# Designed miniproteins, single chains, continued (2): the designs that were tried, part 96

Each design is a single chain, and the fold is of that chain. pLDDT is the mean over its residues in the fold that is shown.

## One batch from the design tools (miniprotein)

Design m7522
Fold by ESMFold2-Fast:
Structure m7522 (fold): chain A 65 residues (1-65)
Amino acid sequence: GSEEARRIGRLFAVAIELGERTKGPLSDEEIEAVRKRLEEEFGYEVTDEDLENIRKLAETVASLL
């Protein structure tokens, strides 16, 4: 797959895992921890838009559980 597809897949997987664990609205501290994890584990540059997309997806997953 493309590099972008791989990056998006990783962000998606992290968002799902976060949603399953938190089961509710995410704090700014929790979302910043996700940025640090992605940057440290994968070397991705994580933008504020990426973090908002992760938050929205994680909160959606949490609402379905």
Scores: mean pLDDT 74

Design m7523
Fold by ESMFold2-Fast:
Structure m7523 (fold): chain A 73 residues (1-73)
Amino acid sequence: GIEELKEKLEKAFEAFKIPIEEDLEAILEKGYSILDEVEEIIKRAGGEPLREYLEKVKKEFEEKLKKLKEELK
């Protein structure tokens, strides 16, 4: 049951390599979509160590999206 979590985490990590030449709005849309999926994974994660790790990844991702949003404005 944890295999799907690992696959989604790998997708989220791949999104950390955001192309610098892409449209910022398109990048933000992708980021928010992945963030929603990570939030769902966190809610379904039953183990504390995994949830703490996912919460940390989520916060780092949120900070990245927040910076992109500020740059866009």
Scores: mean pLDDT 61

Design m7525
Fold by ESMFold2-Fast:
Structure m7525 (fold): chain A 76 residues (1-76)
Amino acid sequence: RAAEIAEARARIEAAGPLLLEQLRAASAEERARVRETLEPAYEETMAYLRERGDEEEIEVVELYVAAVREALAEVE
């Protein structure tokens, strides 16, 4: 499990530039849709993981959401 979490983190880091490229190619409507869905999904997922006490998965989700937010900010 710990090795799987580490692999997930590495994949998120490697996907950052590709995500930015895809968001730059996306329409304003598609980017707005990502913004609209990201925050509610993040809050729901984090509440579930905190209740479960899964600190490793919390860290992975935080890294993924941070990467998406950063890419959206750079595209703007």
Scores: mean pLDDT 76

Design m7526
Fold by ESMFold2-Fast:
Order: sequence, then C-alpha cells, then structure tokens
Structure m7526 (fold): chain A 65 residues (1-65)
Amino acid sequence: GASGQRLAVGLLSRELGIPEALARELVARARDGASTEELAQLLQERTGLSPEQARGAAEAIVTLS
C-alpha cells in the first residue's frame, strides 16, 4: 500500500544511498509485477551495487511494495 511504498523509498534512500527518484521507480515497477531478479538487475545496471546488495535491496522493495 501507500505506507509500504513510502517506507521502502525512505529505507532505500537512507540505508543504501539510492537516489529517491530511482527508489520510487523501482517500487512502481515492483507494484506493476516486476520480479526480484528484474529489480536486482536494474539496481546493478544503474547504481553499481554488488549482486548481493542489489538482491537484498530488490527483496526489500518487493516485500514493502
């Protein structure tokens, strides 16, 4: 829901240093049915996070979306 989306964006921005705009885009993609693997790949492509960090972030996005 909306509260989960706000929490996810806030956590990604504060804990992982992901730009808020990118965090919002990833949460929207998760709500549109993007898989954890798709989100992890996008994070690696756009941020340079390691595979482990990107996967953890993607799992958090899916859980909080």
Scores: mean pLDDT 77

Design m7527
Fold by ESMFold2-Fast:
Structure m7527 (fold): chain A 70 residues (1-70)
Amino acid sequence: STKEQAEQVFNAGLKFYEAGNYDSAIKAFKGAIRLDPNYAEAYEKLGDALDKAGKTEEAKKYYEKAEKLR
């Protein structure tokens, strides 16, 4: 299912994030969101990865989206 695919892509993003590969994590989390637009945790982690990459204002946008989905 698309939700299972989103979870797989999200988990790949977590591995990139834990390794400090924030640009790869951002791409993976965006991929998870494309597969499941209601994936609140993917929006939160996208925000975290963007903040780590110095994109703090963009991160805020995704944190707000995550809050609305919960």
Scores: mean pLDDT 88

Design m7528
Fold by ESMFold2-Fast:
Structure m7528 (fold): chain A 85 residues (1-85)
Amino acid sequence: MEIQPVPEAVRKAMLEFLEAVDAGDVEAARKAGEELVAAVEASGSETALAAAEVALASARTAALNAGDEEMAKVAQETLDRLAAI
């Protein structure tokens, strides 16, 4: 089975989203989430989609553990958008 690497654009968008979550910057997280969805959709990569879903699920859990309900909602909305691809 050939493991295709996650495209750089997707990896960069995932990192920007995770950094925004760690910073508690909801608006930066929304923007990074939109960029992540666009990058995954443009990639057409099943590996990229799976990696993004795992990263967002982790980010949502981290936000909930931190008591940041608004950030958890942003992560969930981004997950829902990825599921629609």
Scores: mean pLDDT 80

Design m7529
Fold by ESMFold2-Fast:
Structure m7529 (fold): chain A 66 residues (1-66)
Amino acid sequence: SALAGRLELAEEFRRVAERAEALGDLATAERARRAAEEVLTRPMDEASLAEARRTLAEARARVEAA
């Protein structure tokens, strides 16, 4: 379901935020937490979901490179 997909995206953003926080990258952690909240609280079409997935991939790459 669409809600289940959004919950999964939000959970992935939260995991990235936790990793960023553990690395001391508070700016990335805060951005990822805001993205998780946005995915759950704002209307999301396919374009918005694709943008969220791109943002997740970028944040994930950043914490993996650290």
Scores: mean pLDDT 81

Design m7530
Fold by ESMFold2-Fast:
Structure m7530 (fold): chain A 70 residues (1-70)
Amino acid sequence: LIPRTRNLSREEMKEELLKLLKEKGVVSDSEAAAELGVSVGEASRVFNELVKEGKIERVGEKKKGYRLKE
């Protein structure tokens, strides 16, 4: 099911995801979706945009997800 509790703009979603990545280090799209109250597809799309912007990178090892490019 796709929760329609989207109270964040796309820019606000990016900011909240960056905060979540700072707090947890590595975050999957399903974890981000649960934390922000959006669908996994929406979280994945925003992560993809952040990767294109060069702000985060994909992690494909034991913790599949994304992390900040520090």
Scores: mean pLDDT 72

Design m7531
Fold by ESMFold2-Fast:
Structure m7531 (fold): chain A 76 residues (1-76)
Amino acid sequence: MIDMGEVEFSLIRATVAAGVAAGKAREGVELAIELAKKLEDKELQLKVLRYAAELAREAGDKEAEELARKAIEEAE
């Protein structure tokens, strides 16, 4: 149900945020992409990828931001 997907999204958000805080923005984005692919809901996948792109941008990691953007385009 939507509630279960929101719990999964929250765990993904925490994982990505922890990676960025550790200076591992690229690794955080890569993990977010992998976890997003496990979500069957396209809208939740896009939410995860957009969140990862935003964190990468805030971290100043242009390559990580580009990876997230590519994943967003592929998820459509």
Scores: mean pLDDT 74

Design m7532
Fold by ESMFold2-Fast:
Structure m7532 (fold): chain A 109 residues (1-109)
Amino acid sequence: AALDAALEAAHPALLRAARLAQDGDYEGALAILEAGAAEFAKDPSPAGLAAAGALLRARGDIAAAAGDEELARRAYERAAELFREAAAKSTDPADRARLERSAELAENR
């Protein structure tokens, strides 16, 4: 599934960012997630776009935890856009439904 492949591909960046945030390096965590999302977004496949979306969702979560609601909102909006683009490019109805739900969850943060 495109979302499962995306989460697997995004996992190293997500883990590194989580560790930086746990250590109080929120700026470092946000930078890694932004850089990773930019690289994955160059891949127009559903998996590449979904990986970029997952990284931007995590960027939103970390920004919100740090009290930057404006950065969090922009990150969640970008994540939702990428998940919707991934859904539109997915040929599997189950993958499309999962990606659309991921977009909804990002928008409702």
Scores: mean pLDDT 86

Design m7533
Fold by ESMFold2-Fast:
Structure m7533 (fold): chain A 51 residues (1-51)
Amino acid sequence: SLEELRKLLNDGRVSPTDPRVKKLLREFAKKLGLPEEDVFTDELIAAIRAA
């Protein structure tokens, strides 16, 4: 979930190479109307933390 993703990012436990994490990032970006990305961008990270 989004809340779990936020907690993982804040705790520094998110691996950018994990395909499950990449899938969650793409889904989150899509819901915010951002381009779908499978990597961490400063904008996407800030949006996740703010959500």
Scores: mean pLDDT 65

Design m7534
Fold by ESMFold2-Fast:
Structure m7534 (fold): chain A 64 residues (1-64)
Amino acid sequence: MLEELAKEILKLIEQGKLEEAVKLLVEKANLSEKDARKLVDAAANDPNVTAEDIKLAILNLQDL
């Protein structure tokens, strides 16, 4: 599930649908809107971001 979520978030970011990516992270990963926004902003500014990078970022934020 988390791997599929990370792939979906990456796809949304690539399509410029940043607000949808934030909403999915809040609903599916139980992140705060602030943490979800930071993750999406960081990924959108990294041209080499991968689904694995997004997955690891979600896991790190969930440990807090």
Scores: mean pLDDT 82

Design m7535
Fold by ESMFold2-Fast:
Structure m7535 (fold): chain A 100 residues (1-100)
Amino acid sequence: SVKEQLEKLVEEGNKAFEEGDYEKAAELYDKALELLEKGDLPEEEKEVLKPALLYQRGLAYEKLKDYEKAIKTYEELIENYDKDDPFVEEAKKKLEELKK
């Protein structure tokens, strides 16, 4: 199912991140975001999961020192989601650190 595939991609992405394989983590989070966008899931669930996955992808790019992709990911998060979302608040802090 879409939900089972999504959960597996997120678990594999988190494991890759913990193991220091940030390129693989970013790829897996990106695949999770693609599945979430195209998948048959409630819109409310998508709106909760997308900010978290975008933030995790941004962190992975930041660890890779791919600051261009990290900045773009954090900007996407800030522009498209509620300003009171905790991940939006954290992304704003990250952008302030990265945009010297």
Scores: mean pLDDT 85

Design m7536
Fold by ESMFold2-Fast:
Structure m7536 (fold): chain A 55 residues (1-55)
Amino acid sequence: ALSAAELEAQRARLEAQIEEGIMALKLAVAKVLNAPQEEIAALEKQLAEAEARAA
């Protein structure tokens, strides 16, 4: 059984992974829609920050 602290840590990890997935999807959509390179670069930075939080 997981302690309350372990459950909270696991929940935080899952929330970070969900955020990473959402950022990856936004970037994929922007690339498909041929968004400006500046917008794509901003989304890539946001995805990298989300990946760092999920790690």
Scores: mean pLDDT 81

Design m7537
Fold by ESMFold2-Fast:
Structure m7537 (fold): chain A 69 residues (1-69)
Amino acid sequence: EEFIDELAEKAAEDLVKNKAETPAQVSEILAPYAREVIERLKDKPQGERDTAVARVAGRAVRLAEEKMK
């Protein structure tokens, strides 16, 4: 759980730094973080991995939006 917050913070910083404006740009920037989540949870069920990826992506986007106010 703590690593999800850490990855979301780093992903949010990358989204802001790269000024990601399109869904394609957001997806490209978030892809390395999604791979990191999958690697850390490789022994977990697919549903748990998918949920963790979604949580990192969702938190990263929300944090980036807050930083871009």
Scores: mean pLDDT 79

Design m7538
Fold by ESMFold2-Fast:
Structure m7538 (fold): chain A 71 residues (1-71)
Amino acid sequence: MAYIRLAVSFPGGGLNQALIDQLRARGAIRVDWIDDTHAFITAPASNAGQIIDLIRSNGGSIDSARQTPRI
């Protein structure tokens, strides 16, 4: 199964537990917090569009997106 890893930033402080719960509901399998405004989000590549849309709608930006065959 192919996965996508997203590096995301939330300069407005939209990165919170409610958003993490919504991301998991959309297929995020892993969320790695870097700090209060930055995280890595890993999901199946098929769910990438839904996850990117949710991040952007909550004031986040996608700093990088990389497809990975594992994790």
Scores: mean pLDDT 80

Design m7539
Fold by ESMFold2-Fast:
Structure m7539 (fold): chain A 71 residues (1-71)
Amino acid sequence: AEEKYNKGVALFAAGRYAEAAKLFEEAIKLDPNFAQAYLNLAAALAALGRHGEAARYGRKAKELDPTIQGA
């Protein structure tokens, strides 16, 4: 899970949001309680203009970890 997440973070930093989102989705499939992967998936989806999906995944991240901070 963390390996996919780390690759997704690198792609997100490079502006490759669609590829980053796929890796965050893979991380979530490996660890469905990975709150940080949900938050970063939400950020990638927002960058792609998918604001409704981003809001849903952002809520899931906070549901899993109420202390999680995101933009």
Scores: mean pLDDT 81

Design m7540
Fold by ESMFold2-Fast:
Structure m7540 (fold): chain A 57 residues (1-57)
Amino acid sequence: MKDEKYKKLLDEAKRLAEEAEELNRRSLATGGADNDRVRDVAGRAADLLDEARKVKS
């Protein structure tokens, strides 16, 4: 049960990290207007990773 939760959190964190990387790439092309959004998405990924650590036995 905990392992399934851990896997879901890890998978979601990976997705958000990939989104943050893509947004950062686009933000650079647009002159950095989306830097705050990149930071927000990256922060959500970090929060999920922290939660995953707490779920893992």
Scores: mean pLDDT 76

Design m7541
Fold by ESMFold2-Fast:
Structure m7541 (fold): chain A 133 residues (1-133)
Amino acid sequence: STPLDGAIYALEAVIYILQGDKEKARELLEKAIELQKTAEAVLLIAFGYLLLGDKEKARELLLTNGPYYGLGPAGRGLLAWIEGDKEAAIEHFRKELELSPKSLILQAFIAILEGDKESAIEYLKKALADLRS
C-alpha cells in the first residue's frame, strides 16, 4: 500500500461525516486505521472520530500513535478541541497554519470550529484531489 492510503480513506470519511453519512464514514475510518502510515493520517482519523462524538477514541489515537508533540500544533489543537477548549484549538491550528499556509486540512479544521461546514467540505475535497494527483 502507499503511505497516502490511510490519509485518503480518512479524508473521505470526514467528508462523509460532514455530509451526514456517518455509517459509511465509520467503515472508511476503520480502513484508515489499518492502513495509516503518517502523522497526517492519524490527525484525520482522530478528527473523524471527534466529529462522530467519539472523543475517547480520538484522544487514544492522538496519544498512542506517538506523543501529541510529535503531531505538532495540529495534534495539540485536536486535543484542546476534545477537552472542549475551542479557542485554544483554533490558536494551535493557526500556529501550524503560519508554518504551512497552504494546508487545506487545517483550514477545514478552523472552518468547522467557526461554524462554516460548507467551506470545510470544500477544503477537504480539494485536499483529497491533491492527494490523488
Scores: mean pLDDT 83

Design m7542
Fold by ESMFold2-Fast:
Structure m7542 (fold): chain A 58 residues (1-58)
Amino acid sequence: NAMDERFRKAAELQAKAFREMGYEVDEEDIERIVRAGKNGYPGAQQGARDIAAELAAA
């Protein structure tokens, strides 16, 4: 549905930004961000940030 696609697009934009900065981001990382968003809580946005921080640390 539209909400699910919005979460995926947000995750893809974050992945694109990280790749542009020189980080390696794969589909598994994108799926983790999508799942965090799909949980549908304000905390899902924080979960996505936590995953992004893990990717930056790797």
Scores: mean pLDDT 65

Design m7543
Fold by ESMFold2-Fast:
Structure m7543 (fold): chain A 100 residues (1-100)
Amino acid sequence: SEELEKLLKKAEEALAKAKAATTAEEALAAAEEALEAAEEALKLAEEEGDYEAARKALELALEAAEEALRKATTKEQLLKAIALIFRAIGLLIELELGAA
């Protein structure tokens, strides 16, 4: 689906922002953008029955959250990054259950 490919591209661009981020705040904002795109991709994939792009978007969102975790300098930033990681993992589990 063209809409799924656009959401995957948003997740890819967000991961690139997270990797390029010079601050934890920038990396966290990018990781949140990647996760939002991945959540929209999963919802659309459930409606269309095509899970490949959503799986890739969720994997990119997880990687962006891991970048935010690496760049975290405060306890609050660390906890926010961990929360994004757990959300991405939870959505990947939901996707695999839905695809079965």
Scores: mean pLDDT 88

Design m7544
Fold by ESMFold2-Fast:
Structure m7544 (fold): chain A 92 residues (1-92)
Amino acid sequence: SEAEELIQKGNAYLAQKKYEEAIKYYEKAIELAKKAGDKETQARGLTNLGRAYLELEKYEKAIEAYEEALALDPNNEVAKENLELAKEKLKE
């Protein structure tokens, strides 16, 4: 799908540490997946969005993204672990 292709483009930017570019692609992917009712792709996009915010040290935005991902996919271990990490970073 177009949303999946946008996630892959975001992932390519994330791998290059171009986090703000990655975020733009993930946000587009999430919007398209949401409009299509594709909860799996929406959850994946939100998990990757959370990772990009975590790398930028934007912990509150990372928490929001991971909480939304877990609302769609409660068994996402990556989102659970990174949510706890982001919460720990905020307690500093």
Scores: mean pLDDT 90

Design m7545
Fold by ESMFold2-Fast:
Structure m7545 (fold): chain A 68 residues (1-68)
Amino acid sequence: LVDALRDILTYMFEHRVKSLTKEELLELLEKMGYSRETAEKIIAMVDKDGDGTITREEILDALRKLLE
């Protein structure tokens, strides 16, 4: 989980992306070699508002909670 969140953040910083849709995040995680099951768990963890948009701030917050 920590590795996946770090990989997502790295991608977002490298490509100057501030937010991703659930579909974009799922596709990104699958391209990175994560299973669909793992990707869905990550999306559920980071999508706090449930509107289908995940921001860098939501991913950073999830990563902070895991690294605490």
Scores: mean pLDDT 76

Design m7546
Fold by ESMFold2-Fast:
Structure m7546 (fold): chain A 101 residues (1-101)
Amino acid sequence: MEEIRELLREALEHARRGIELLEAGDVEGGLAHLAEAMEHVARALALAREAGLEEVARLAEEAAQKLAEGLTLAELDPEKAVEKGREAARLLEEALRLAEA
């Protein structure tokens, strides 16, 4: 459980930093942080599935999908990429709260 919490916390920090950089016009920096968020989410998802944490796994999977959409949009439509990043951050916040309960 602690490893899942740490991965979700790090994913959330990277997602938030990625959003901040995209909003500032740093597309390259934003992409790098969203990619790191995706890596941490993928690890958290795998561990949550192995641990039988169905709700945490579902939220992490949805967050991964939103991060993937944000990564695709970051160079084409940074404003929409920010929206997808914010959606991912909300899902990660909910997953983290459930993992901390």
Scores: mean pLDDT 89

Design m7547
Fold by ESMFold2-Fast:
Structure m7547 (fold): chain A 65 residues (1-65)
Amino acid sequence: GGSTAEEAAKAGKDAVEAAKWFEENGHPKGKEALEYGEKALEAGQKGDYEAARKYVEKAGETLGG
C-alpha cells in the first residue's frame, strides 16, 4: 500500500526521469524542469508531501508551458 510519502517520492522520481529525458533530447527547459524534479524528490524523501507535490507541478508546467 502506498503511503502519501511513498507517492510523493515516486512522483519526484518520475519527474526527474522525465526531465532527464527531455534535457537529453534537447528540450530548452529540460534542465530547469530537472532542478524542480530533484527538489520534489528531496522533499518527498524528507516526508514533505506538500513541497514535493508543488515541485512536481512546477516541473510539469516547465516542460509543458
Scores: mean pLDDT 77

Design m7548
Fold by ESMFold2-Fast:
Structure m7548 (fold): chain A 92 residues (1-92)
Amino acid sequence: SPEIEELAEKLKEKLEEAGFEATITIDGTTLTITIKSDNINKQIALALNMIGLEVEGFEVSITLDGDTLTITIKADSDDQLVEALKKLLQSL
């Protein structure tokens, strides 16, 4: 979806503005965000935002390995993935 790709690029830009090295990939309705930062407080804040999405019915997986945070969001539809991306952009 062009809207999903545009929102993913905006999310990457916002993460880079916040000081993260960000990679975003989309496979169907699955969004994977990989970020690198030496700032653990920023990584914790981002992880808490992802937990907020899980409470709202999104399937969220979070893995922290050293300086690399990997967040996977699984949506049931393109519309649900658009909602997740918009919520992430609003919380940053």
Scores: mean pLDDT 76

Design m7549
Fold by ESMFold2-Fast:
Structure m7549 (fold): chain A 69 residues (1-69)
Amino acid sequence: SAAASAAARAASEAAEAAGGPEAGKINGMYHAVGGLTGTERVREAAARIAERAGGPAAKDYAELAGQLG
């Protein structure tokens, strides 16, 4: 879905910005979500990833999560 694609893009950006061990956690979460459908689940996962990433990446990701629903 478009929502899943947007969330995956945001997760990739957040992981890249976070670096280190946080990047692995973000990627792991999105690997699990990548097989699922549904805007609510994608939005929930995006919000959790944003919270974990921290810093400027977290803000950008949270904004995208809001747009997804």
Scores: mean pLDDT 57

Design m7550
Fold by ESMFold2-Fast:
Structure m7550 (fold): chain A 90 residues (1-90)
Amino acid sequence: MIEVRVEGRLLDEEVEYKGQKIRLHAVLRITERREGEEVRTDLIAFGEVVSGENKGKLVVATKTDIDPETDPLEAAREAFEKGEVSVVKS
């Protein structure tokens, strides 16, 4: 049996990524449970660059295998600091 749970939260906080200020808009937490396997939780954070040459561009940060008990804002910050980050052309 496979169980997938998706939790979304809206945010309005600033984080820093490579010297740029990012306004966080939302996070999605995806938890997958399989019989006989450990629970895995992944996070996707969505933000916007608020200053500099990339102002107004959407940024997405993804981090796999996070602690499911981590606060959503803290998890989003960690995804931008330690996860994979993509700047999306809007």
Scores: mean pLDDT 77

Design m7551
Fold by ESMFold2-Fast:
Structure m7551 (fold): chain A 65 residues (1-65)
Amino acid sequence: NMEKVEEAARLIAEGKYAEGAALLLEVASENPSEEGRAELGKKTGEILEKLGMKNGGEGAIEGAK
């Protein structure tokens, strides 16, 4: 489920790793079909790219201020 994966990414970005991980595990555990696995992998990769850019670049600059 795309919405759950995006919500997990938001939680992780806020430092709520346990809640984010729980959502990802729930999505994977309920119906680990080939299609679901492929979509989860693609969405996770794309979301991690967005998190890396925002948290690393802008977050570091604002945190130092």
Scores: mean pLDDT 62

Design m7552
Fold by ESMFold2-Fast:
Structure m7552 (fold): chain A 100 residues (1-100)
Amino acid sequence: PEGGEEGLRGHEIGGEGANEAKKAGALKGALSAGSAAGVAGIAAGVALVTGDEEAGRLARETGRRAEEGGRAAAEGARAGDAEAAERGALAGGERAGTRG
């Protein structure tokens, strides 16, 4: 009961918003990493067909950044999955308790 009813509502919305933002961030991270990987693939293809050493270096560096982005996105998605799994377990427990 801090800050009256508006404060309590703010805390509830803030908590739910943080969880939703975390999941949305993980999803956006995964999409961004996928795009970076696509760009790295295209750059590698260009290097392969043109034989440009500079294009090859750019493709390698872009690929490394895409890998780092992919790892960060995977960690974010994994964190979101862990929360979803725990919520699923709680819902399963409720169903087992209410099967009557």
Scores: mean pLDDT 53

Design m7553
Fold by ESMFold2-Fast:
Structure m7553 (fold): chain A 55 residues (1-55)
Amino acid sequence: SKEIEELEEEASKAAQEGDYEKTLEIIEKMIEIEKDESRKEAYEISLENLKKESK
């Protein structure tokens, strides 16, 4: 949970700064670490949305 919380803060900050590439990397790590299916799916949706914006 602490690692996920740190990554969530970093991802939020990167997204606010418009650093989509960094945000994508952090969200990918969150997906890898996240234990709950529902939250993991939410992160995957965020990742796909950011990929559309960055690409």
Scores: mean pLDDT 75

Design m7554
Fold by ESMFold2-Fast:
Structure m7554 (fold): chain A 56 residues (1-56)
Amino acid sequence: MAEELRKLAEHYRELAKKYLELAEKEKDPLVADFYRGMAALLLGMASYFERLAEKA
C-alpha cells in the first residue's frame, strides 16, 4: 500500500512538470495561468499521497 501511494505521488509530480512546461510554451496568458494552477494542484496531491504513504 505505501509503495503504491509513493508511486502515485511520483506520477502526480511528473504530471505537474508537464503542465509547467505547457504553461511556459503557451501563448494565451489565461491558459498558461490555468496550467500553472493545475501544476500546483497536482503537487499538492503528490504531497498528500506521500504523507499517506508515511502513515501506512
Scores: mean pLDDT 83

Design m7555
Fold by ESMFold2-Fast:
Structure m7555 (fold): chain A 70 residues (1-70)
Amino acid sequence: MKVTLTRVGDTVYVTGFPESQKEKVKEILIKAGFTDARVGSTAPVVSVPGADVDRVKEALEKAGYEVTVE
């Protein structure tokens, strides 16, 4: 599955997945140590405050995701 990472301030946003996958993306990030990962209430987005974008990318790639960084 393809996902996009965008860093805004100190927060990394994960997008590009369907709404049905947002809890799974959050679970992957929490298991990788990003315990503050949160799902968007109205959009298929997971936010990761205080995260390093390269570490978020590595965690998702290890889980089998194709990752693009904006």
Scores: mean pLDDT 83

Design m7556
Fold by ESMFold2-Fast:
Structure m7556 (fold): chain A 69 residues (1-69)
Amino acid sequence: METVEQQIKAVSVLMYALAQATEVELGEISLEEAKELVEKALKEASEVLSEEMYKEVKERAEKILKKTE
């Protein structure tokens, strides 16, 4: 089972991706900037998350950003 710390980190990355997607929709930042910020957050999360959890978080974050295209 994933630890509570890993679950909190996963949720944090997904919430961050949603926040960046919202800023793209509002025209505050570019989609490219949002992708870079989310990729940086995912890289930091990869040090804490399991391989399986990282894969799911990455897929969901990418899907969130893709909705802005």
Scores: mean pLDDT 81

Design m7557
Fold by ESMFold2-Fast:
Structure m7557 (fold): chain A 58 residues (1-58)
Amino acid sequence: SRAAIKASSGDLLRVAAEVDLRYAESSAKAMGVSVEEVREEARRLLEEAERLLREAEE
């Protein structure tokens, strides 16, 4: 169902954001970007995850 897909997608994005935050320094060095950019990207992923999870709510 669409709700199940949204819930799964939201959960995956949340996990991805948490990993990015946990390994922010290593990720920034590997990608050649600033830690601030990694943190901002993770924040955006968390916002999108929360939106998808809310839409999947039953």
Scores: mean pLDDT 79

Design m7558
Fold by ESMFold2-Fast:
Structure m7558 (fold): chain A 92 residues (1-92)
Amino acid sequence: KKTFEELIEKIDRILELIDEGKLEEALELMVELFNEAVADPRVSPEILEKIAEALGLLVDAVLSTDPAKREELIEEAKKKLEELKKELEKLR
């Protein structure tokens, strides 16, 4: 039995890892978040789409060879994760 509290806690840890520059660890935890959300039938398709979008941005950031583009992708991923956290908090 998963609560949205567990998903929110995982998002907070992902944001912390990004701020520490641990992008590969953040990406690994982001994959875990997506898999947990997919396994929970109470998670809406809209929430799943937002998790997938943030995951995609973080993948692109890790793969980017342009420092400026990488920084923009990281900033965008952080913004999407913060928006996702806010939406999940409204559901509890």
Scores: mean pLDDT 82

